# Designs tried in a protein design run: designed miniproteins, single chains, continued (5). Part 39

Each design is a single chain, and the fold is of that chain. pLDDT is the mean over its residues in the fold that is shown.

## One batch from the design tools (miniprotein)

Design m17423
Fold by ESMFold2-Fast:
Structure m17423 (fold): chain A 77 residues (1-77)
Amino acid sequence: LKERQAALDARWQSLSEEQQEAVEAAVRAELERLEEEALARAREALAAGDEEAALEAVREALEQAARLTEAAIEKLT
């Protein structure tokens, strides 16, 4: 996951300002929904005392966010 994030960061920095804005606009709603879902799952897990499940929810959300951003970059560039 972290290696994937580093690769995405490198690709992101190689984009023009216009391309970065287009990618952000394209994924904004999906990323916001993903964040809300991950926070809800993490909150439920923490209420149950399951810290590992809370961390898994966050990691899954980060992986999905990376895939969404990668797909948007591919589609828009």
Scores: mean pLDDT 77

Design m17424
Fold by ESMFold2-Fast:
Structure m17424 (fold): chain A 115 residues (1-115)
Amino acid sequence: SLLADIDLNKPDPHLLAKLYDELIENYKKLIENDPNNYKAYYLLGEAYYKQKRYDEAIEAYKKALEIDPRFDKSLKNLVEILLKQNRYDEAKKVLEERLKKYPDNEVAKELLKKL
């Protein structure tokens, strides 16, 4: 197992980059086998985010939410990236559109209060 060879006390940046590349390819294969796998899109977004590939991370999180609109982890991470990139109007629009369709979404309400 590739994971068994990781020394967490002395992380090799080249090994970490290789692991994220392998995770991205694995998540893409999961998506090819099941295009409705919203969790695979979420994990793809996480891997892109770790590589600082923010636009690709945003698109992956949007796809996860498109498939499962109640998957709050993708909503949180999407809004967080948009705010870190100073894309406040886009973050607000995502939250307002979510609350229009799901007025009881507690996560969207709490995130909108912090804008």
Scores: mean pLDDT 83

Design m17425
Fold by ESMFold2-Fast:
Structure m17425 (fold): chain A 65 residues (1-65)
Amino acid sequence: EKMTPEQIEMARKVLAEEFPEGATAREVAERYGISVSTASRGLNLLEEQGVVYRAEDGRYYAVPL
């Protein structure tokens, strides 16, 4: 689904604040009560935007501003 630049920035801030140790799509889904598919799509979009990066352990980490 579509995300606005404001939503992308909010998602980055939330990931940095709530998942400082990184997160999987499943963990994001569990935390917010959304589907794993929705969480995965969001994380992939954030990675394309350079807002998060995927480490070798499969977890996504927020890129600091």
Scores: mean pLDDT 74

Design m17426
Fold by ESMFold2-Fast:
Structure m17426 (fold): chain A 75 residues (1-75)
Amino acid sequence: MKAVELMKKALELLEEALEAKKAGDEEKAKELGRKSLEHAAEAGRLAEEAGSMEEFEREAREVAERGTKVAEEIA
């Protein structure tokens, strides 16, 4: 499902944002964090179009839980 693939990309961007913050590039970390949120929003929209919102919500929760841990380290 492409929506889940976009959520995985959102997590990857969030992990890159953490690396950028640790490297001292605060602006890049913010930009990558915003792109992560945009990908997550687009993933939700695609799941609605595909009529697979329940499956997406279940799979997205697990990816979001991992992303929350990374986001806590960024914040």
Scores: mean pLDDT 76

Design m17427
Fold by ESMFold2-Fast:
Structure m17427 (fold): chain A 68 residues (1-68)
Amino acid sequence: VEERIKQVEEALEKLAKVLSPEDIRRAGDLILDYERKRLKAEGYSDETIEAFEKRIRELIDKKVKEAE
């Protein structure tokens, strides 16, 4: 999970170099939706998925704010 959070952060950082704040949020939301469904399919607990979602949303908010 920690390694995957790092991979998502790296992807968002690369996207933030070429996208507007609005597009970063949209891209982040799509990544979050995909990752949530993937973790559920892989059998992770709802508690783990919720913790992951919170951390990814915080990263999205941070990257959007930095791009403003």
Scores: mean pLDDT 79

Design m17428
Fold by ESMFold2-Fast:
Structure m17428 (fold): chain A 62 residues (1-62)
Amino acid sequence: SETLDRLRGRVERGLYTVPMSPERHEALRQALKESRTASELLNKLGQVGLTYPDTGDSVMPR
């Protein structure tokens, strides 16, 4: 529970403090909503490629 709460806090801060695509923002929001455990949240973040620090976003036209 404490681990999940800490991870949720980090992801929530990312939503408001880190520039990101609408798709990435929505993926993080859904991961927070759907996850019941820290492991589940980490797995969902991994599935959408959000567990590694990345300043780039391949879904944005550049």
Scores: mean pLDDT 63

Design m17429
Fold by ESMFold2-Fast:
Structure m17429 (fold): chain A 73 residues (1-73)
Amino acid sequence: LSPEQEEEVEVALARMIRGIGLATNDLKGAALRLIDFAKRSKSPKAKKEALELVEELKSKLSEEEREEVEKYE
């Protein structure tokens, strides 16, 4: 894969993690996985996408779940 194709794949993977979280009703788990993904990713675009998805998911979490996600960041 070229660096550009690799970045597109990483962005797609971040979106899939969110999609799986919504489909399985595991929003907290999806947010934690996206934070791990963002920490490991070297692509600025994929990292930004993952963190934006984390903020979206956090808005749908309970106060307790949101605190757990924020501590993990």
Scores: mean pLDDT 83

Design m17430
Fold by ESMFold2-Fast:
Structure m17430 (fold): chain A 63 residues (1-63)
Amino acid sequence: SEVQDLLEIITEVSRLIKEGKYEEARKLIKERFPELYAEYKNDSVEEILQKLIERAAKLVEER
């Protein structure tokens, strides 16, 4: 499920941010969601995480 994949990545990115591993968090987003990363690459990793959360919420609504 795309929603499950998004939730797993949101969880892992949140963990990496809490551990101060911002570059690893950015790399994970870039590898799993390259189009979203390209659109928001100049934003903070916390802002990119918020965009992932918004995408997950929208996908749940479009069921």
Scores: mean pLDDT 81

Design m17431
Fold by ESMFold2-Fast:
Structure m17431 (fold): chain A 78 residues (1-78)
Amino acid sequence: SSRAREHIEEAERHLRRAREALERGDYRTAAEHASEAIRHAEEAMQLALDDGDTELFERAREVGREARRVLDEARRGL
């Protein structure tokens, strides 16, 4: 669905910002953006699952997985 794609795009945008903040050592900002990326990815996964869109579900799942990794790294830096 268009809504699932919009949530993936938001998740990817927040993930990019989280990585940029992490590279600067701004662990608080990185954690905040990573958390937002996870939230949007989870919403996209649910919407894709409801639509039966397996490819979109896997894309959202991967973004969420990467965002969780960034969140864990950011939290270790706090």
Scores: mean pLDDT 90

Design m17432
Fold by ESMFold2-Fast:
Structure m17432 (fold): chain A 80 residues (1-80)
Amino acid sequence: REKKIEEARRLFLEGAEYADRGDLEKAEKLILEGVKLAIEAGASDAELSEMAAEAIRAAKTPEAQREVFRLFSKAYREAS
């Protein structure tokens, strides 16, 4: 479980980096993979919200922060 949660966190942070670069296709793929992995690992909504907040905060521009938030919302709907 813990290994999958850490891998999901890594994917979210990488997604934020791609969003900062404007590569929204890669950002979406990484964030969706991370959300699916976190759900498979049994992550709670609170844990997912914490990881999402961390990834949003890791993004360096307001534009990238808004995109990371949007991609998390989309990924959560697609993964559920």
Scores: mean pLDDT 80

Design m17433
Fold by ESMFold2-Fast:
Parts: C-alpha cells; sequence; structure tokens
Structure m17433 (fold): chain A 111 residues (1-111)
C-alpha cells in the first residue's frame, strides 16, 4: 500500500506540473495560473482522499474517487478548449491527454 501511495503521489505531482505548462501556453498568464491552481487543488484533494481510502482497505472506493475527480477536471478543460483559440485548444487537448494517462497509471497503482 505505501509503495502504491508513493507512486500515486509521484504521478499526480508530474501531471499537475505538465498541465500547468500546457495551460500557460493556452491561456493568458493570470488565467492560466488561476486555472492551474484550481486543478492542482482538485487533484491533490482527490489523491489525499483516495490515499485515506487505500489505507482503510477500500481500494474500489479509492479508484472511484480518482475517476470522479479526473472526469470533473477533464470536463473543465474541455469547456476551456471550446472557448479558446485554435492554438490554445491544441494545448488544452494535450493537457486532457495527460490527465487520461495519469488516470490509467493511477488505477494501475491503486488496483
Amino acid sequence: VEEEIARLRELVDQASKDIRDYLRKALPKEEADKVAEEIDGFLRKATDEAIAQLRAGNRPEAIVTLAKAENEVIKKLQELADKSTEEGRKYLEEAIDKLRELFNEAILAAG
């Protein structure tokens, strides 16, 4: 469990950094930093909740918690992409792909 938790934290930290970089390319700096902070907060909160569930032996519940949080973040990024320039949309779609990669790896780490 602790080794799985360490891997999950590493994946979330890396995805958060990558998403921030994509947002800074897609949006004006002030808006990019605000959105990146909100996404980082969502992912960290969901990760901490999933870790608590894993330590309690509730592995299926931890997977559901991660899936729900990542779906909400993906929806937010898709809404931003729909309102962005063609160039900005490309970077937001790359951020969504990174979140999907994190989700798949996080499920493997938790499951």
Scores: mean pLDDT 80

Design m17434
Fold by ESMFold2-Fast:
Structure m17434 (fold): chain A 73 residues (1-73)
Amino acid sequence: MKIKEIFEKYGIEVDEKLLELVRAGKIDLVNFLTVQLEDNLDKAEEVINELKKAGIITDQQAKTLINSFKIKK
């Protein structure tokens, strides 16, 4: 999965249990990304841009995530 590949590229460990819940439709992808990237704010915007370029998230989802992190910073 490109999500895991992108996270590993930036040295961010993926919570495989949470990722499986996203695949099962039990957790929203944007909520998963918020939780995983909240501990890695210095890399968050780059990871979000890579996910958008890979077609994993929409432009609107990327904007929502980036704005959320800027408010929390």
Scores: mean pLDDT 76

Design m17435
Fold by ESMFold2-Fast:
Structure m17435 (fold): chain A 64 residues (1-64)
Amino acid sequence: MPSLKELAEKIRKLAEELSDEKEKERVLELVREAEELAEKDPSKAAALLTAAAILVIGAKIDEE
């Protein structure tokens, strides 16, 4: 299973490929919040990374 750090890095790389700057900023914000919470509240960190992953996948599907 990937670590929270590995998942965050993958999501960040995918977000960098997004053409919509607002969607990119939102995904990167969720990743940042997740990284801040990773040691304090790993469950919330995982939830934020899941939300970021859903957003970045959705944005990429909309971009074809």
Scores: mean pLDDT 78

Design m17437
Fold by ESMFold2-Fast:
Structure m17437 (fold): chain A 85 residues (1-85)
Amino acid sequence: LEKLAEEAEKELKEHEDPGLLTGLGRIYNDLGKYEEAKEYLERALKLRPGEKNPDTLYELSRAYAGLGEDEKAKEYYKLALDTIK
């Protein structure tokens, strides 16, 4: 997983893509590195303000839950669900 994160970070320098940023957030969540996951996922949302990606919102919910920010985790989880309804 760390090697995949390094390769994706290299690709970010050439091509800043919301999908790649969301993928990095997922990798860091799986590694238990919730602060790093949050940073990549917030960048993904910033690149397309107003575009609701349920994967990005769900992974942000996971990152906030891992950080102990339960209220914020709940908010993003609700946003993810509302996007797919």
Scores: mean pLDDT 77

Design m17438
Fold by ESMFold2-Fast:
Structure m17438 (fold): chain A 69 residues (1-69)
Amino acid sequence: MEEAIEEAGELAGELAEKMGYDPEEARREAREIAERLLERGVPADVAKAIAVTAAALRAIGDLLDKELA
């Protein structure tokens, strides 16, 4: 369980860094999302995938809001 949360954070951080977003914020968000999903009985692999995707989409949304606003 905790290993899946940490893996989600690491992947989200790497993606955020490549996108020019704050990797620490992305790691924190992915960990929180993964933990919530796991608490609700979502399988670890699915929880990781959703958490990483959600953190990446949030980073993209923040970039688009800055560029398009």
Scores: mean pLDDT 77

Design m17439
Fold by ESMFold2-Fast:
Structure m17439 (fold): chain A 56 residues (1-56)
Amino acid sequence: SMKELQIEMTRGAEEVAIAALKVAYKKDPSMTEEELEEQIKKVRERTRKLIEEIER
């Protein structure tokens, strides 16, 4: 269905964003693991809200 495709695309965007954050963490010696985890949490929360909106 169209909703299934939109959810899959949204999950793909989440994975790309998390991968980019991990690359940034490796390049930035001032970034802590806790800060990385907090940024990943924000990406996951945004993704959850987008999927909830698609499922409505």
Scores: mean pLDDT 86

Design m17440
Fold by ESMFold2-Fast:
Structure m17440 (fold): chain A 70 residues (1-70)
Amino acid sequence: MAEEAARLRAQADAYSTQADIEGKKLAELQHKTDAEGDKYRDEMAKHARTFSALLDQRDALVAQAEALEA
């Protein structure tokens, strides 16, 4: 049980790290879009979807780990 919960939390941490990377990319693309016009809007939408999906996966894994630790 403890090892399983720890494994789920490690997976959640990995998704959180990837979400942080995607969030930074979104901030950079937003800055470029503001400076250079709309040419990065499609890339921003793609990274926004990836960011949201990574956070959803993180939250699901955290919930599973917490259920095992309860």
Scores: mean pLDDT 80

Design m17441
Fold by ESMFold2-Fast:
Structure m17441 (fold): chain A 80 residues (1-80)
Amino acid sequence: SRIEELRAEFASLSPEEQQAALDHWVALLRHAVEQLRAGRLTDEQAALALEAGDIAVALFPDNEEIRRLTAELRELVAAR
């Protein structure tokens, strides 16, 4: 699967590169939450944001911020 391919790629990264990837995913998900709240995403873009959140949770399963942001994305999409 695409998620398994991304996990394998991520596992090959240095700790510094893994931290940079985490920071990037957190920033991406925060931006998606803000855009959804503002009503600026299409249904297709909202679906892609949820997929991005699922990938981030798969890469960082123990990260509370990633889990929180992904849960918020799901709630915002469900409310549309």
Scores: mean pLDDT 82

Design m17442
Fold by ESMFold2-Fast:
Structure m17442 (fold): chain A 96 residues (1-96)
Amino acid sequence: MVKSAKIEVSPDGLIKITIEATNKEDAEKMALDLQRALSEKFGDSISVNVEIEGNVGTVYIAIPRSKLKETVEFLKDYLKSKGVPVEVVEVEELDV
């Protein structure tokens, strides 16, 4: 089961999503499902990379600044539709 997700947003068009799950399989499934959903919605305009470490999945996103707000709202709606509690944090810079 996925416990929570944290979305960190940079004004430069970088987004980092940290998915905390009960086990590695649930973290990996959610991260990969999210990567697929993002690619289907935004196509070639989005870059998505996924890293899995234990029960934590991290999704790194690069998108044009003009689409940043739309992407954040999509992420919030997607995760809420899966019953995942979401925290959104605006940061000046992301380590991606």
Scores: mean pLDDT 82

Design m17443
Fold by ESMFold2-Fast:
Structure m17443 (fold): chain A 62 residues (1-62)
Amino acid sequence: IEEIKKEIKEIFERLKKLVPYQKESLDEGLKEILSIEDEKMLKEALEVAKLSLERAEELLNK
């Protein structure tokens, strides 16, 4: 669980650098996710975060 939360936090830090205008929304979302104690929900949140990061990087690449 802690490892999953750590990965999600790292992804959100990267997202905040890519889309700083969404920092407040990302910080609120991260707080909600870090309050989750269910491993399955955390894994789902991690997958969504990874997809969001990949999409943001694609949109900013040219």
Scores: mean pLDDT 75

Design m17444
Fold by ESMFold2-Fast:
Structure m17444 (fold): chain A 85 residues (1-85)
Amino acid sequence: SMAREFEELVRRTRELLEEAEEQIELFKRARVPLPEEYERRLREARELFERGVETGSMELLEEAERLARELLEELEELRREANEQ
């Protein structure tokens, strides 16, 4: 059902946002410089997520999930690159 799909997307998006936030905090604690766009992108994805949940918009939630996933993937790549040096 669409309701189950919406609930699953909410859960996945929340998990991705929390993981991205944790990665950003790890960079801050390690004093590794992160471009400001990463924190801005996290904020944008979170705002879309909150609006999607509030309005029941699958489209907003899918966009939030996409942005959160892309952000997390890039943060993980940066972390791997930093660990290889």
Scores: mean pLDDT 86

Design m17446
Fold by ESMFold2-Fast:
Structure m17446 (fold): chain A 98 residues (1-98)
Amino acid sequence: MEKEIAKGVADILVGLGEIFAKKGDYELAVEAYRRAVELLEKAGVPAARALLNLGKALAKLGDLEEAREAYERALEEAEASPEEAYLIPEARENLEKT
């Protein structure tokens, strides 16, 4: 189904973003995570993990307003999705620290 393809491609994009973030290439990490979020949103798939990682990368760049928005969206998605509820504590912690 379209959702399964979107999840697979988004997982690759999140993984690529995590590699860029580990290398300190936060601008490239943000680009990868934003593409993952857009793909998941268009497919109607919860994007909490991609949004949480996006917020972390934005915070590393000093884009604290955008990071806060990403964490707020990650929390909303995680609260709406039982499969992503495990991300709620991390999203709340990062939102409080930003």
Scores: mean pLDDT 86

Design m17447
Fold by ESMFold2-Fast:
Structure m17447 (fold): chain A 56 residues (1-56)
Amino acid sequence: MLAELVFEAFEAAARKDYATAVEYLERALRIAEEQGASEELLAELRKDIATLRKKA
């Protein structure tokens, strides 16, 4: 599930749909937070979201 959301986010970004890519990564971040993922993974997801938001 989490990996699928990240994959969908990068596919959307590849076609320049940055708004959709951000939505998928935000959903992935929410799931990662609920599952108690490492702070390293959470930081990476937040960094990716910030980068894509800048392009949107």
Scores: mean pLDDT 81

Design m17448
Fold by ESMFold2-Fast:
Structure m17448 (fold): chain A 85 residues (1-85)
Amino acid sequence: MRSAELLLKTADSLIQLADSALANPGTSAETLRRIVKAGRHTVEALRKMAEELQDKDPELTAKLEEKIRELEERIRELERRIAEL
């Protein structure tokens, strides 16, 4: 599915961006909040895709669910950093 592959790539890009932002103590609160917002939107899209595919492609559904877990963990880390600013 084109949409699922694009969402997985989007999630990977956001995870990399989040990791880079967390590694830089100079990252602004505005930038961190922007990444959190994009991440939450992507998680919602991933969850919807996983629901659509659960009966049709269990392997792809499992990959989507793992990316949701990884992205949600980065969102929690970003929110912790924002709270300290």
Scores: mean pLDDT 84

Design m17449
Fold by ESMFold2-Fast:
Structure m17449 (fold): chain A 81 residues (1-81)
Amino acid sequence: MDEKFLEWLRKDFEANRAALERAVEQGREDLKNIDSLSKQELLARSIVYRLLAAMLESLGVDPALAEEFRKLADEYEKKME
C-alpha cells in the first residue's frame, strides 16, 4: 500500500517539477520583502518548505531542489524570534 502511494507521489512531484521550481523562485523573491511578513506567515512557510524538502529527498525525485527548499525553510525560520 505505502509503496504504491509513494510511487504515485514520486510521479506527481516529477510531473510538477516546474511548478516546484517556480515555488522556490517565488520563495526567494518573497525573501526580498521578508520583513513585511507576519511571524505566523514565516512559521507556515518554514514548515511547508521543510516538508517539501523532506518529501523530495525521501522520494529521491530531485536532491538539488530538496536542498533549495531546505535553504528557504532555514531563511524563513531565521527571521522568527
Scores: mean pLDDT 79

Design m17450
Fold by ESMFold2-Fast:
Structure m17450 (fold): chain A 133 residues (1-133)
Amino acid sequence: SAASYNNQGLALLAAKQYDDAIASFKKAIALNPSAALYNNLGNAYLQLEKYDDAIAAYNKAIALNPNNATAYLNLGNAYSQLGKYSDAIAAYTKALALNPNDLVALLNLSAAYTQLGKAAEAAAVAALIAALS
């Protein structure tokens, strides 16, 4: 079943067997595509530093579920690893629109603003983090 291949992929991902995890997630997707499966596929690609493949997978997850805050967070992380900080900021902002108190998304958004030299925006996000901590 798709669930069986997904569970196998998650176990392989935890074991850091990323290529085997990708193969298992692709088998699950072929049987029954879902936002969660594409997000898991993206996570396996991200661990292999295959950032373009990770971005493509996260975009598929978002297309299937536009309310997937986790997929937007992970999309932002993949863009950030590529140095595409403007795209990362857009993705983190969408993640925060869905989950405003996501401390990880706020921290990563502040870091992305800092990388672009946007000191005022980075400071504004840091103030929000301080208010939530």
Scores: mean pLDDT 92

Design m17451
Fold by ESMFold2-Fast:
Structure m17451 (fold): chain A 55 residues (1-55)
Amino acid sequence: HHGELGLAIRALLEGKEVDPSKVTPEVLEEARHALEVAQKTRDGSLAGARAIADA
């Protein structure tokens, strides 16, 4: 499971097709969700850190 998730995340980041025989649709959806959360967390983390520093 761990290797499949990592492979899916890497493929999505590189814009490549994921091999469906190695990565299930459920793992692929989990990878997409993880990437979306990571991107939003990076933006929110920077804004949040600055807000706390200014408080």
Scores: mean pLDDT 67

Design m17452
Fold by ESMFold2-Fast:
Structure m17452 (fold): chain A 62 residues (1-62)
Amino acid sequence: IEEAKKDPNVVIEPTSDEALEKIKEAGLENKILNKENFPDDATYERVKKGIEKAGKKIIKVE
């Protein structure tokens, strides 16, 4: 989370509801990559790979 505050090229992937709340409380909700916002796992994985190919870093938060 602290790395994401400093780096504009960071995207955050919450792995729990607690992590999601912590990210929102930090004011980083616009950087959240949330699996629940996608219709299926295949679409989520494609978007995730696209972000990585664009040179952005995905940080998992538990």
Scores: mean pLDDT 71

Design m17453
Fold by ESMFold2-Fast:
Structure m17453 (fold): chain A 61 residues (1-61)
Amino acid sequence: MVGDLYRVKEDTTLVGSELTKLKKGDVVEVLKEYSDGNVLARSLKTGKVGLIGKDKLEKIE
């Protein structure tokens, strides 16, 4: 889970120090999982880090 690559399933937003738009098909790296169903992820396209719902992500492997 942590360190794994995930594909974004639908247009959404990373919520961090700023809001970062993600499009369906974008790839993120999971940095941390939380018990509330959110993950801290890094966009590989932009390098931006933020929170996203785990339900918005699909594992690539």
Scores: mean pLDDT 79

Design m17454
Fold by ESMFold2-Fast:
Structure m17454 (fold): chain A 73 residues (1-73)
Amino acid sequence: SEEIEREVDLTFDALKAMMAAEDGNVEEVKRIIDRVRERYGPEAAQWVAELAIKAAERAGHTDVAEELRRYLE
């Protein structure tokens, strides 16, 4: 099913973005957000970005979280 494949792929992208954010790798997070925006649209990109921002904050990377918030503007 195309819907199941899309949901699985989006979930993997979300997980990768969260892991990159936990590592403080803002460049990789932005790359994933851009890919998600192209493939799934702006709402999916916003959702992934919000998860990555929370992951960065939990990991103590406040600079990464702030940069991601600015990137969404």
Scores: mean pLDDT 86

Design m17456
Fold by ESMFold2-Fast:
Structure m17456 (fold): chain A 70 residues (1-70)
Amino acid sequence: GIEEALELLQKAGVLAVINEDTETLKLIQEAIKLLKQGKVEEAKKLLERALSLTTDPQLKELLEKAIEAL
């Protein structure tokens, strides 16, 4: 559900900061805002875009699990 996705996205955001992946971080932060508003489909689109931009395997796994939890 949304709560599980938010937990995973918090971890993904921390990893994006460590990686200095500013574009992926912005998409994660916007998706978190949308999820808190209940805009699940809009959030999923941003997370799919974040997944396509990152090359970090751990960040990809966290984003995939977050999308699956929604």
Scores: mean pLDDT 88

Design m17457
Fold by ESMFold2-Fast:
Order: structure tokens, then sequence, then C-alpha cells
Structure m17457 (fold): chain A 75 residues (1-75)
């Protein structure tokens, strides 16, 4: 669990940073995409946790963080 908790926390922090940057400095298109990614990740992670699948929850957070970083980098 500790390794998954660390990975989830790091991914969540990266995702939060990317999301805040997009929300503050992104285009309207990037903001919409970031909100969609964040909402999807929240639903997927919550569903996985409810099912007792912590690995799936961590993967959802990691995928969202990568997508948010991608949106932030997109010109």
Amino acid sequence: IEEFEEAAREAAERGDRAFEEVKKNGTEEQKKRALEVAGRAQREAAAAVAAGDIEAAVRAIEEAARELERIKEEA
C-alpha cells in the first residue's frame, strides 16, 4: 500500500499543479479539457476505491496527471 500511496500522492500533486496552471493561464479549450480530465479521473478513482481496487484508483490518478501535463504543454 505504501508504494501505491506514494505514487498516487505524487501523481495527484503533479495533476493538481498542471490543472491549476491550465485553469489560470490556459486557453478556454485547454480549461474545458482539463475539467473533463479531472472529472473523469475523480469518477474512475472513486469507483475503483469503492470496488476495493486501489491499484486501479492509482492508475486513474496517474493517467489523469499525464493528460493534464499534456494539456498544459499543448500550444
Scores: mean pLDDT 78

Design m17458
Fold by ESMFold2-Fast:
Structure m17458 (fold): chain A 71 residues (1-71)
Amino acid sequence: SLAVQREQAAAEILKILLDKGLSRDEANVAVLHLKPVLESTDPEVLQEAIEELRKSEDPVAAAKKLGEKYA
């Protein structure tokens, strides 16, 4: 199910953000920016977002940029 895949991706993204030391509020802001990515039907878009967030020094800014790219 695409809904199950989105839930799994959202959980993985949240874990990455928290592991990078973001607060709950910061992580929630990043996830809100990623709404267009999470609503994508393309699993490669989700994978790109996960990799970019793992590599970024500023995950909130990276999330905003990804959200704007796929909006």
Scores: mean pLDDT 80

Design m17459
Fold by ESMFold2-Fast:
Formats: structure tokens, sequence, C-alpha cells
Structure m17459 (fold): chain A 80 residues (1-80)
């Protein structure tokens, strides 16, 4: 449902924000790459919300999948 997609997007935003903040604090050599990934994440988040508002749930799901991949990249960057 549209509400489930929005709720998932909000959870992913929280995860991305927390990981990005940890990298900024604890991994200075990774700051530039993490910030680039976070900006890409924010763009995908906005696109997902716009798709939900337009009633295009298929496009919204595609953007959410891209957001999940970026969160995984941020986690990997933090764990390295």
Amino acid sequence: SAQELVDEARRLVREAYEIHQKILKEKPDKKEEATKLFREFVDKYQAALDAVRAGDLETARKHLEEMRKIVEELKKLYEE
C-alpha cells in the first residue's frame, strides 16, 4: 500500500541519516564518499515520495529498492 511504502521510506531515511552521522564523526577519510551517497539517497527518497503522491506505486517501489542499496553501501563504508 501507499502508506506502507511511505513508512518504509521514512525508516530508510532514519537509517541513512544515522549511518551518515556515524561516518562523519568516526570515519573522516570516508566523509566525502558518504556525503555523496547520502545526497543520492535524498534524491531517491524525494523521487519515491513524488511517485507515491502521483499514484505510481511501481515507480515508488523501484526508488525504495535503490534507497535500500544506498543504505547497504553506507553500512559497508562504515564497517570498512
Scores: mean pLDDT 88

